Designed miniproteins, single chains, continued (4). Designs and how they scored, part 85

Each design is a single chain, and the fold is of that chain. pLDDT is the mean over its residues in the fold that is shown.

## One batch from the design tools (miniprotein)

Design m14939
Fold by ESMFold2-Fast:
Structure m14939 (fold): chain A 88 residues (1-88)
Amino acid sequence: AAPRAMRVSSSGLGFSAGTAPTREEALAQGRADAEHNGLRETGVLHEDEHSLTVGYESETARAQLHVMAIPAADGKGTDYLYLLISQR
């Protein structure tokens, strides 16, 4: 299936999330969402076999992009979730 994204915001806090069939696609979708929201990558904060966390910032916000393995929706193999959490 095509990647999907969800955006939710509250006072001072924003969330964006989506899933993709590969880690690279989930990371690309998360990066595109961060850039669309005016955020600049500051660097990799954590990386291991199962997860990746990337720092982001703008003049008005800080954010973290989390990418992690999840069970596939069709029950076949592994999908990847990205979660972008931002605070203004």
Scores: mean pLDDT 75

Design m14940
Fold by ESMFold2-Fast:
Structure m14940 (fold): chain A 86 residues (1-86)
Amino acid sequence: GDEKVKENAIRNARLGRRYALEAERLAQQGRFDEARKTLLEGGIHLGVAQIAVGVLKAIGVDPGEEVERAIDEAVEALARAEKVLG
C-alpha cells in the first residue's frame, strides 16, 4: 500500500545521498571517473524516490515529513557532489 511506497521512497533517497557523499569523497581523491559513475547511481536512486513521491501526491496521499526530509538531504548531497565534479 501507500506505506510501502513511502518506505521505498525513503530507502531510495537515503541510497542517493550515500552515493552522492561517496562521489564527493572520490572526487576529492582525484578519482573523477569513479566519482561520476557513483554520482549517476545516486541520481538514479533519487529519481526513483522523486517518482514515488510524485505518484503519492497525484493520488492525494501526503508523503510525510520523513520522506520529504530524506529527499531534501539527498538533493543537497547530489548538488554538492555535482558542483565538485562540474
Scores: mean pLDDT 90

Design m14941
Fold by ESMFold2-Fast:
Structure m14941 (fold): chain A 97 residues (1-97)
Amino acid sequence: MEEKVEKARELAQKAARLLMNAAGYVSYDKEKALEYAQEARKYMDEIAEIIPSFKEELQKLADEILKAVREGKPSDEILEIAGKFIEVADKAIEEMK
């Protein structure tokens, strides 16, 4: 289903961009960083619905990112978790092909 692959890719790109913004704001504006992370979580949940086989893994990473932002973890740690999410999302999308 090409439409689902394209939608999942678009959602993953949107989530990745929001997570990069969250990492950028975490030391400067923690409230805005949390807003970006919460919005990214919504797209991550949509991807999990499109690719149920990766739902648990994607949700675990989403929870980990939100926790890291809430705790005010360094930008580098948030970027590391975001990188793991991107890797899992790319793998999940590739398995849809």
Scores: mean pLDDT 82

Design m14942
Fold by ESMFold2-Fast:
Structure m14942 (fold): chain A 98 residues (1-98)
Amino acid sequence: MPLPAEHQAAAARLKALAAQVEATGDPALLRELIELHAYEVGRAVLEAAGEDVEAEIERWMRERGLDRAAAALVAAAEVRGLDGEAALAEYRAALAEA
């Protein structure tokens, strides 16, 4: 499907953040890139699966005490039959390395 305007803006921001991280090595920008990437990947997977993206993210945030990006990633992994705990561990490791 064609990307909605908000998704196009998010894709542009991800590309801009990646370029800034490569140019500056700023750990705060790397962390923002990791968080935004996790959210956008999770959201896209949930939307493609026909899920209510907002309701699923809010459910995982409420049930697991996750932030929005982590909740989107875990919910997307579960919908695809992947290990959500493994996805969460990998996301947290990436943030810790930033």
Scores: mean pLDDT 77

Design m14943
Fold by ESMFold2-Fast:
Structure m14943 (fold): chain A 68 residues (1-68)
Amino acid sequence: MSKEEVGLEAIRLASRISHLAARRGDAALVAEAERQLQEAVELVYSDYEKAVEILREMRRRLAEVEAA
C-alpha cells in the first residue's frame, strides 16, 4: 500500500467510525477515531510501519462498531 493509499484509507475508516459512533452518542469513540486518523497521517512519512499498524487497529474498531 502506498503512503497516499494509507492516508486515504485512514480518512475513510475514521469517517465511518465517527458517523456510527456519533449516531449512538459515543463521543469518546468519535474522539478516538479522530486521534487515530491524526496519528496515522503524521506517521505515514516518518514511521510507515506504525501508520499501517494504526490502520489495522482502525479496521478492527470499524468491524466492532458495525457488529454492535
Scores: mean pLDDT 82

Design m14944
Fold by ESMFold2-Fast:
Structure m14944 (fold): chain A 79 residues (1-79)
Amino acid sequence: SELAKAEAEAQALVDQLRKTYMPTSEQAAKFAKKYQQKIKEHQKKIQEKIGVTGVPLSEEQKLEILRALTEYYKELLAE
């Protein structure tokens, strides 16, 4: 439930950013790629912290990543 709400909020911010600064499909694709890269980087940091490689992210960890990312998107929209 909370994860779904966080995903909906993130999607709304991405849609707002797309309408304001990235109206083209090409620009939207570049933004999505950057989003995926940040998720992957954060996943690597978590794996390094626990000292085990290949451990999947929990729903709680995914929620934390989404919350951090939505704050980042809000900062981008505020500029």
Scores: mean pLDDT 64

Design m14945
Fold by ESMFold2-Fast:
Structure m14945 (fold): chain A 96 residues (1-96)
Amino acid sequence: MLDELRQQAQRNPNAGTYTTIGGYYLLQQRYDDAIYYTQKSIDLDPNYSTAWTVLGVSYLKQQRYDDSIHYSQQSLSIDPNNTISQDTLDQSQQNK
């Protein structure tokens, strides 16, 4: 599945596909890979709020609280109703 998604992203790059790849790596606890692919999503569409959310969660899981706060705030600046980003921000601030 991941290899097929990566191949699809190479053939037709789009923010949604890269964010999906990042999300799958996040579920596998492969946080560096999640960050890598989700950064590609941001490079294609910096207004894709879900990509900022995946970055915030990935940095939270790495206990990089300052980075997690930054990316979660970026997600919320685009989509203030994003409950995952709000929860991620709250958790990161609580651990600082």
Scores: mean pLDDT 84

Design m14946
Fold by ESMFold2-Fast:
Structure m14946 (fold): chain A 78 residues (1-78)
Amino acid sequence: LQDEATELFLETLVEELEKALSEEEAKELREEYEKTTKETAKDFYKKLMEKLKELGEEGEKIKKEALKEAAEKAAELL
């Protein structure tokens, strides 16, 4: 379940960040996520964390919402 939990968290981070970005930026982020493999997931996660840090307080809000949504999705799968 570790890989599944990581996948859910990354997906929810992308979804929440997409809501805060323009349609063009959201599309670019989605394309990057879809190109992400198990081997590159760590690098993609670091990139997401950097973008969230650049957004400051809004980035912290996005991260909190993503954690909440990922936990809810994980609970539904169990």
Scores: mean pLDDT 74

Design m14947
Fold by ESMFold2-Fast:
Structure m14947 (fold): chain A 90 residues (1-90)
Amino acid sequence: SMADELLERMEELAREAEEALAAGDGERALELILRFAELSLQLPDRELAIGGLRAALAAVEGLRAEGKVDEERAEEAIRELRERIAELEA
């Protein structure tokens, strides 16, 4: 199904983000995490979408805490992810 294809693509993005972090490329990891979040929003199951967004949020907060990405970019991403989660939980 389309949902299965989205989940598989999300798993690939998560793996690529981990590889980028292992290589010291926090900015690439941030881009991949945000792409993961965008695919999460396309999932038909609201609870799975929320789960994906929360995983992305935790990952971006980790990148910011470790100084691996630009602080302003991380803060903007965290704000947007929190807003999207709040909208889905309303």
Scores: mean pLDDT 88

Design m14948
Fold by ESMFold2-Fast:
Structure m14948 (fold): chain A 55 residues (1-55)
Amino acid sequence: PQTVTIPEGVSLELPDGTVFGAGSIVTGLDDETVEIVDPKTGEKKVVKKEDIKFV
């Protein structure tokens, strides 16, 4: 599985309005789906890659 940490100055916005900032961990589950975890808050979301907006 590929894992990427969100860098400083970048945020990911989910379709439900949730925003994940720098330090959050994105793990590819399959070709279309990722898991995003904020290690500071413990918040975890599974979303489609196409539904993620960079802000």
Scores: mean pLDDT 78

Design m14949
Fold by ESMFold2-Fast:
Formats: sequence, structure tokens, C-alpha cells
Structure m14949 (fold): chain A 89 residues (1-89)
Amino acid sequence: DKAEEEIKKIEKEAAEEIAKIEAEHEKKSAQIYAETSAQIKEALAAGDEEKAEQIFKEGQAESAALGDEAAAKIAKAKEEAQKKIEEIK
């Protein structure tokens, strides 16, 4: 059935798009973690616990924002795939 093949292609395309979004999010999250971790260690080595706490809070907020952005992109990819499948019947 041509419709079944088209649906499978849409599902595969959506899965590949989601995988790319997840890979980019993981890369960006790892970069933030490495940068904030290094800055926290430097602040703690200098005896500046207040600065370390501020860097931690800023890193948490940035990580949360990236997570929200990735989740929104994944939701959109799923919605677009569902609409394409509905058009095929």
C-alpha cells in the first residue's frame, strides 16, 4: 500500500529530525555543563562561594531554557508529522 509506505517515510523523517534536535541539545547542554563547572571550580578555588552559587543558578536557568527550546522543537516535529499522516488518511 502506497499510503503505508508514505506514512512510514513520514515517521522515519520525524524520528530523524527529533534525533538531530536531541543530539544538538545534548551537545549544547554538555558545553554549558563544562563551562559552568570550570567557572564554579575557579570561583571555589578563589574562596568565592557567592560567585560559585550565582554561576550555578545562571547555568541552571540556561540549561532549563535549552531544555524548553528542545521540547518545543520536538513537539512541533511530532505535530507536523501527525498532520502529514492525517492528509494521507
Scores: mean pLDDT 87

Design m14950
Fold by ESMFold2-Fast:
Structure m14950 (fold): chain A 112 residues (1-112)
Amino acid sequence: SSATVAELRRMTAWAQERLRGTILEAKKNNWSEEELVERISTITRSFFEDMAAYMRENNVPVAEAKRLLREAQRALIESVRRTMEELNIPESVIEKVVRAIEEVGDEVIAKL
């Protein structure tokens, strides 16, 4: 439904804001690469699991749920990459964070 799509977009926007805040905090507090990757992975996993649960509760067909999770995964990767590039974070760190988001999303999608 239109209401379900609107809520999923809201959830994605919230996740983007949460990840941006986490990256800014990591920069401010000089977190290690490992700490940043772990925190991003934890937030991303919770987000995708919440999104999957919301879609199940609203009877979203599996094929549509997979498409919507792929769209959210792509949006998070693009948002995170942009934020990290703006902060001049090294490409090697960006690639590890992006990979973590991709792998977590793929795991949740595979379980649908």
Scores: mean pLDDT 90

Design m14951
Fold by ESMFold2-Fast:
Structure m14951 (fold): chain A 57 residues (1-57)
Amino acid sequence: SVSEALDYVRKHRPFSRGLYTDLLNRAKEAGREKEAVDLILNDPTGLQISEFIEKLK
């Protein structure tokens, strides 16, 4: 869920909270919120997240 993704970011990526919150908002507007949540929880390297951000442009 979005709440789980935000809690994960708060605990593991506190200095990037703004970036991940913006990502979740943009993904929601694009109808891809579930993909963003899954990536945040399952991509510890951030590589897939970077590719996802490019797709949202």
Scores: mean pLDDT 72

Design m14952
Fold by ESMFold2-Fast:
Structure m14952 (fold): chain A 80 residues (1-80)
Amino acid sequence: MSEEERERLERAVKETRREIKELRRLAEQLSDPRVREEALRLADQLERALDLLYRRESLGGVESVLEAARREVERLRELL
């Protein structure tokens, strides 16, 4: 892995962790326990996927998790 690719991977991981944290914060504000539980389960799933893909040094994989986290954050913001 080049230095540039490594920096891109580290940045993508940091940004993905930030989005997952925001996802959890928004989920805790949901009034419906079922919707909240599903959102928190998705956050856990995305965090596990991020850890696995980061260990495998998969930039594309990490970026896919980032996109999924961003879409869910946007969806939850529309529900609040």
Scores: mean pLDDT 86

Design m14953
Fold by ESMFold2-Fast:
Structure m14953 (fold): chain A 86 residues (1-86)
Amino acid sequence: AAAQAAILAEAQAKIDELRQIIAENQALPDPSQEIIDAAQQAIDLIRKYLEALNDNSATNEEIEKLKQQAKEAIERLKALIAEREA
């Protein structure tokens, strides 16, 4: 379905963005392990969310929880980046 393809494309784009954040941070002379770890956690949660969407045994509650956790992880990462740049 077109809607499912759009969700997968958006999720993959976000994972690629997060991987770039990790690579750019690792290239710094003083890399932030907190930012690297937060970005990796966000990637892992997005992947779990996508896996749950394709899992016939996953409940709507589990899918919603993973979606919320992924969103919160991304927001935490943004806060850490903003704090470091301040």
Scores: mean pLDDT 81

Design m14954
Fold by ESMFold2-Fast:
Structure m14954 (fold): chain A 75 residues (1-75)
Amino acid sequence: MREQLRREAEIVLAEGEELGAKGAVEFAREVLEKLEAGEEVDVKALIEAGVHLGLIKMLLGLGLPVPEELLNKKF
């Protein structure tokens, strides 16, 4: 479980950095720090962050503007 969550958080971090999704990047870093510390992480929020990045990718792929509010969304 923890290794799978770490992998998912690393994916969110990498994709978030590529897309400029600062809120998702900050959240992924927090999740990775919590996993290293042996703390509980919010799995639902991690899933929501992944879905959120998918939405940003879809908007960019369609040539649509991405609002700053989406890039800065906190999880």
Scores: mean pLDDT 82

Design m14955
Fold by ESMFold2-Fast:
Structure m14955 (fold): chain A 80 residues (1-80)
Amino acid sequence: MITREELIAVLSRLTPEEQLKVGEAFQLLQDTVDALRAAGVPDAEIDARYARVLEEMYRHLLEGKIDEAVEVVKRFAAEA
């Protein structure tokens, strides 16, 4: 399981431009979750999908693959 400390360490190494990209991806992820809840998708299903997307995104971030991390969130939003 990716720790909060590992994520903070990765984010602190990003350029300001990369930090904005990741911030926008987190915002898109939250907006997508909110839209799924508004559409009546069960919370258990949303929580499971959210956890999977976060895990995949964090894995890419730990590897320095910023664009791949952002793409995971965009794919999730497009499928929602």
Scores: mean pLDDT 79

Design m14956
Fold by ESMFold2-Fast:
Structure m14956 (fold): chain A 80 residues (1-80)
Amino acid sequence: SEEEKKAEKILLDFYRDLAAVFEEYRANPDITLEEFEARVDEVYQKHLEKIDKELSPELKEKVKARLEQARQNFLDLLRS
């Protein structure tokens, strides 16, 4: 469905944006962990906004849960 395609695009865009933030952090030693975590949160909030605008209530909950899990896993990777 069109809605499933929108959900897929949001998730793929989210993963891509997280990877970009990580590459910036890896390449620039002047970026602090706090600044990096703030940028991750900005990406997360941006994609939550897209979810709220584009998806049905039922699909919103599932996709938000996946975004939250991905965000947590990404941040936990840095704490390891």
Scores: mean pLDDT 82

Design m14957
Fold by ESMFold2-Fast:
Parts: structure tokens; sequence; C-alpha cells
Structure m14957 (fold): chain A 100 residues (1-100)
């Protein structure tokens, strides 16, 4: 998986770590269309993209946490108990996702 993804990225003069998930998905789609990858190799690269998607979700969760904490503080100041409970549940979910 990983070595195939790295070779695909290198063909475009890039490193895997420097590409976002959407760019990697587009490169995989192009490689499939041009017949650069066998079905087995395409499957291996797809599994690596799933792992990168989880890491990207974790990154987005980490970026969202400060915003949700600020919203939670504002809701607490306004006495909005329902919004406080909803934001607390959202914060917990984001904190779990951020561990990936």
Amino acid sequence: GRELLERLAARFGRRVEDLDVRELDELLAQARREGWLSDEEAHQVMMELVELDLREIARLARERIPQVRQQLQQAQQQGNQQEVQQLQRRLLALEVLSLW
C-alpha cells in the first residue's frame, strides 16, 4: 500500500505527506483511468487512502475543537442549557476523533 502511494506521488514530483486527501484521490483516479495500477495495486492504495482519511479527520477535529470550546463558553454565559449539552457532546466526539 504505502510504497505504491509514495511512487504514485513521486511520479508527480510530490511527497505523500505534502498532498491532501482529495489530491491523492484524484491521482489514484487518474492512475486507474490510465492503467498505471493493477486491480490489486489499486486496492492496496485505496486502503492507504482510508488510513489517510482517518488522519485528515483527526486533523480537522483538532482544528474544530477550539471553535467548539469558544461556542460552549458563549452558550454557558447565555444560560442556554440545551445548546450547552449539545456542544458538550460535540466536543467529546471531536476529542475522540482527534486521537486518530
Scores: mean pLDDT 73

Design m14958
Fold by ESMFold2-Fast:
Structure m14958 (fold): chain A 103 residues (1-103)
Amino acid sequence: APPLPSHVTESAPVAVAAGENKTLTFPITDAPISSVTVLVFLELPDGTRRLLGTIDKDGTVTIDPEAAAHLSLSADLANNTVTATITNAPASLAGNYTLRVLR
């Protein structure tokens, strides 16, 4: 992937297998969560990325309709963390998950 701009940060990838239940917690260190947009990406084995969900600066959560039965997103304002919970991942949602933070 090309280098990210200085106002964009990205988590390390977290692997999720088909049939797995997984909770991903990502602390946001450089800005209050209320000042950033968070994007949740799935990288497939072929290297393509799919946007599965967003948390906007106003706290609005949007999840891809195909992922909505298996993915939940929450923002903890007190701890400045984002949590993504994947339940019973179908093969279409198996891969490497990355959180991107836009300031």
Scores: mean pLDDT 79

Design m14959
Fold by ESMFold2-Fast:
Structure m14959 (fold): chain A 95 residues (1-95)
Amino acid sequence: EKLVLSPEEIEAAKKQVEEILKLLEEIQEKILKGEKVVKVPNPKQPGVEYEISEEEAKEGIKTLIKDLDELIKTVPQLKEFAEKAKKKLEELLKK
């Protein structure tokens, strides 16, 4: 029932979560500074940007928290990392 990842898979997963966390922190910071909409790159279409509202940013944070909860359950090797990332996201959501 639990997945065991290789060291390379663990590092790749950590980098992916860290990149998403950094993006969400930047979006939240811009919203707190009074930007109603933040432009972000669309990973599905290179060179295209889309606009994220405060509400969409909060939903993104909630979705990542749920994904991290599943990661904690399925990949025990990432539990400590995922719990730290989840705590940061919960603090962003409270602001």
Scores: mean pLDDT 73

Design m14960
Fold by ESMFold2-Fast:
Structure m14960 (fold): chain A 97 residues (1-97)
Amino acid sequence: MEEFIQRLLDKVRARLEKAGFSPDEIDRFVRAVEVAIRRMSELGVSPDNIEALINAVTDLLINLPTEAQRQELIDGLERAGTPVAVAVLILYFRRQL
């Protein structure tokens, strides 16, 4: 389990570094992702479903056109306590693209 979390966080970090995000933005998003993964894991969400949701959120962050939208996504992820809340966040921000 811990190896799964670390692997997924490392993958997210590498994607944001490649996309040109600042170290501070990367750290903030990676922390929000870790909180979301741990909450979903506690709710019994499968690793495959967690990875799919986190990949979708990461794709959105990279493709959002404004800094304000990126900060709103990170704030939303920090508050999302369930897989349904994360899915709703994804659907909302897909409409912003």
Scores: mean pLDDT 81

Design m14961
Fold by ESMFold2-Fast:
Structure m14961 (fold): chain A 72 residues (1-72)
Amino acid sequence: MKIEVKYDYGTPEEKAAAQALADVVRHEAARVGHEVVITFNEVDPSKVKVMTIEEAVAEGRRLAEEIRRLAA
């Protein structure tokens, strides 16, 4: 199954957080045998919610759990 996830970023810090989240999602999806396509889009900073690396990792783990549920 192919899963597509898109992340918008407005600052380099948000991009780093999105990449950390994406790495967690890719790792978990690969473990259950699913292909994940993750796209990053640069947008106006004012349109993007700020997120810490810790929050991004937690969100990635939540998405990975959803991927595992779809695999089951």
Scores: mean pLDDT 68

Design m14962
Fold by ESMFold2-Fast:
Structure m14962 (fold): chain A 66 residues (1-66)
Amino acid sequence: SGLQAGLSVVNAFLNALNLNQSDAQRAEAMIDALRSRGVDTGPVEAAIAAGASLGDVFNVALQAAL
């Protein structure tokens, strides 16, 4: 469900807040969480390509998951 995908994205984001990871790697972790839940990753990938902040990418991912 969309709610489960959203929770998965939140969990992936928290796990990606590792001091040894770049913003790109954190964004990749969020995309992986969406894919694991069968959510469309297109909007998130587009936001990353446009140079959106990590926070904006997270908001796009959460919206896609809901």
Scores: mean pLDDT 68

Design m14963
Fold by ESMFold2-Fast:
Structure m14963 (fold): chain A 61 residues (1-61)
Amino acid sequence: MKKPNKEFIKKVGDAAIAAARPEFQPEVRELVDKALNAETSEEAREYLIKLGELVAQGQPG
């Protein structure tokens, strides 16, 4: 079975943390950690999609 691309997940996570406001960084890091701990690429991708939603949304404040 296919394993998740850890290098890709780390790069996406780093960029997301840099783009996110401080109040959202804990949630971003949590999603990155879950993606890294996923056993399949599909599960990892699902967490990365949620990560992208947090970063892409217009943060209030």
Scores: mean pLDDT 73

Design m14964
Fold by ESMFold2-Fast:
Structure m14964 (fold): chain A 90 residues (1-90)
Amino acid sequence: MEEVERRLARLVEELARNLGVDPERERRLEAEIREILREEYGLDEAEVEELVAAARAQARAVALKKEIERAEKEGKLTEEQREMVERRRE
């Protein structure tokens, strides 16, 4: 069971990396998550769909965090460029 949970965590992370980048890979990852939930946990179709939706929402949250972090770093690019300009003048 713990190994299955670890595998699910990896799939969610991989899904987060591919969200909005590769829709075909996204579908494939969702299919793997569904298969694990059905085979390992013996969940009903409705329960599987709910958990897949939850995993996707979690992956979106992870992807959003990455975008926010990148935006913060992009804000710092202005400061770095300012430092480069000052250094160029010296």
Scores: mean pLDDT 70

Design m14965
Fold by ESMFold2-Fast:
Structure m14965 (fold): chain A 60 residues (1-60)
Amino acid sequence: TKRTVNSDGSVTVEVNGEKYIHLSDEQLELARSLGIDSDVLSPAEMEELRDRLADRLAEE
């Protein structure tokens, strides 16, 4: 399997051409505050998480 550490601290693991994103402990706590009860996300789920985090961290 291929493992890549992302700039946001998450780890992308590629298995048989499929990508799985492992959250860091800090990202996991933040994800759970948003109602996400998983430490491994698909790329689509990670995009949704990033969008929700951007809304909360933006000035407006």
Scores: mean pLDDT 73

Design m14966
Fold by ESMFold2-Fast:
Structure m14966 (fold): chain A 68 residues (1-68)
Amino acid sequence: SASEEVIERLMKMGFSEELARKAAELLERNFTLPEEEQVKRLMEELGLSEEQAREAVKIYNEAKKKAL
């Protein structure tokens, strides 16, 4: 399941709720991949810009560190 904290933070950056949920779910599914591969997948699968994709990865990694 996608993290609600990640979704809320992405929405504050201007993502729609649908796009934020898809991004969080993609990152949760692919968290074991290198960050550059996660960025590429966000851009290719969801049509995010490189800036949006990098910020989404950063937000997700911060949320995962707090959950440890």
Scores: mean pLDDT 81

Design m14967
Fold by ESMFold2-Fast:
Order: C-alpha cells, then structure tokens, then sequence
Structure m14967 (fold): chain A 66 residues (1-66)
C-alpha cells in the first residue's frame, strides 16, 4: 500500500542520517526493509551492489503498491 511505502521511506531517511557513502545509505535501506518485515530482501540489499540494490528497491515498490 502507499502508506507502507511512505513508512518505508520515512524509516530509511531516519536510518540514513549521518550516512556519507553509498554503502552506508544502502545499509540504512536494508535496516528499514528489515523493520518493515522484509528480512530476506533486507539481507539481499545489504550484500548487493548499488545497481542490484536499486533493482531490488523497484521490486519492493511494485509489491507495496500492488
């Protein structure tokens, strides 16, 4: 749902405070996904390249909007 997507973005923004590298931002997104109940996707994002993490993010957005 849109509300869950907005909550995910809010958590990711809070977790990324102080992030200075793309990897730190990626870890913040991973932590937000885990808090939202997507631990498997969170683990994949944490270990993925930036490009792979972007594709995983698109799939999560599609799933939450469906």
Amino acid sequence: SREKLEELFKIAEEESKGATTLDQEKQAVSKALKKMGFPDVAKKVSTASVDEANELGKEVVKKLLA
Scores: mean pLDDT 78

Design m14968
Fold by ESMFold2-Fast:
Structure m14968 (fold): chain A 86 residues (1-86)
Amino acid sequence: SEVVEAAREAAERLKAAAPDFADERIDEVRRLAGRMIDAVEKKDVEAVRRAADEMLALAVGKGSKEAVEAVERLAEAIVKTAEIAA
């Protein structure tokens, strides 16, 4: 689905936009992306929002401005799509 694809794109975009992320942060991004995908598959809108918020917080604290903007746009798209699917 488009939401699952957006969740994967969020993880890929975050890594691409913030290449200086340490290995442990890559694992954290992968975990958050997995939680977001799982929440979407279960149609749990609140879980999708929480995962998106955590991913955004990770980008704000650990990424460049470009990474923050990319994650913000993708997180918003994921949340909007989940709301429509609910």
Scores: mean pLDDT 61

Design m14969
Fold by ESMFold2-Fast:
Structure m14969 (fold): chain A 67 residues (1-67)
Amino acid sequence: MKGLEEIARRAGERLGRPLDVDELVQLEAELISAAVKVALGDESAKAELDRINAELEPVREAERELL
């Protein structure tokens, strides 16, 4: 997992709190789970997917900065 620790550090800075690698991995797993449910037609999972995407936005910004 290349630069995952650096991504977690930068995302934590954007959130104003420490973010560890385990928390980041858990959020990515929840994103995959929600995306699968949406693909299967669970409309309630769409709101969950949108929420997790919002929580991961600081992570995505950190990833873009490191590219």
Scores: mean pLDDT 77

Design m14970
Fold by ESMFold2-Fast:
Formats: structure tokens, sequence, C-alpha cells
Structure m14970 (fold): chain A 77 residues (1-77)
């Protein structure tokens, strides 16, 4: 479900940040962006398969919020 995709993204982001702590900021941002793009792709595929564009959009907005907050945290290093 879109909610499960959001939960998985949030968990993977936390694990990625923990794993990459102390690495160059540019590398951390690059890896986070790759995870974001993969998650957006999953939501796009869900919308196409189910026709539930509203649920996919709401999940995408949540993914964007998480992504933006984590980018800010990384940049503060």
Amino acid sequence: TPEEIVEEFEKEVEELIKKNKGKPVEEQIKELKKLYEKTVKKLEEYAKKTGDYKAAKEAHDKVNEIYDKKLEEIKKE
C-alpha cells in the first residue's frame, strides 16, 4: 500500500543516514536522492496498477516532507 511504501522509505532513510554518518555531505545527499527516486517510482507504479492516484499523491507528499527534512539534517553537518 502507499502507506507501507512511506513507512519503508522512512525506515530506509534512517538506516542510510546512520550508515553514512561521517561521509562527505555530497555523497550522503546523492545516496538519499537515489532512495527518494526509487520510492517515487514505486508510488507511480502503484498508481498505474490500482488507479488510486489520490492515495499515491498523499503518500508522495509525505515522502517529499521526509526527504526535505532529512536533506536539511545532512546539510547541517
Scores: mean pLDDT 81

Design m14971
Fold by ESMFold2-Fast:
Structure m14971 (fold): chain A 78 residues (1-78)
Amino acid sequence: SKESVSHPLLLAQLDEIEKKAKEIIKEVKKENPNASTKELTDEATKRLTDYLVTKYGLSEEDATGLANEIVPKLVKEE
């Protein structure tokens, strides 16, 4: 389904969520230094999804959508 999580009220929390995503990406890289970009992105997306469900009470579908918007962008940053 094409349900976009583009909620302006989440912008105030995006900095905290992005910081957590960066920490997760660094942890996955440390655990799997030979991981491909795809493997790194997939694992970090899964971990961020679990975090969003647990801390913010998002549905798994909403959390997955948000994680898929954040993680690939950050993985492509040098």
Scores: mean pLDDT 76

Design m14972
Fold by ESMFold2-Fast:
Structure m14972 (fold): chain A 92 residues (1-92)
Amino acid sequence: MDALIERLEAALAPLAPELDEVSAEAAELAATNPEVRARVEAALAEAQARLREAYARYLAGEISEEEFLERVRATAEELIATLRAIVEAARA
């Protein structure tokens, strides 16, 4: 049993429904709109870069597990907000 994975799942569980919904909407729009696709890909790349940085710092002992989990949650919240803004702009 990986305790870190269980804590990651618990930290992200409240955000999972919103992330799933907005990701599905963004993917649908990205399939037919190259500008939306480019913005979605950029948002995902930024989120991945932030998560890689946080994990690297955690492995180096520079941040605690609690700080790492907080950064993961903050990155997920920022991704949801960015994807929603992309969807709203595309539907306006």
Scores: mean pLDDT 83

Design m14973
Fold by ESMFold2-Fast:
Structure m14973 (fold): chain A 95 residues (1-95)
Amino acid sequence: MGTLLNDIYYFGDYLRSLGVDQDTVDEIIDRLVDLVKKVVEGKVTPEQAKEELSEIKKRVEQALRDAGVDDSERQEVLDLLDLFGKQVLNLIKSL
């Protein structure tokens, strides 16, 4: 249980290292943590989880563009979000 949350917080550190501002990082991390909490509590469907992950992905992409991150580094970050999305969907299937 601690591993996924640790990975989410490390993702926040990664975003900060790429020049994303702290308030934007906190917003993104809070949304990811809230999604995981809602999944564990059975408050969200797989479709709702996919929608929220898609919205978070768009927010991250915009934040990286605003920070001046290049296309290749942005793709690496978005690929990492896709891995988190897979882990979140696997949590729903295991409940």
Scores: mean pLDDT 82

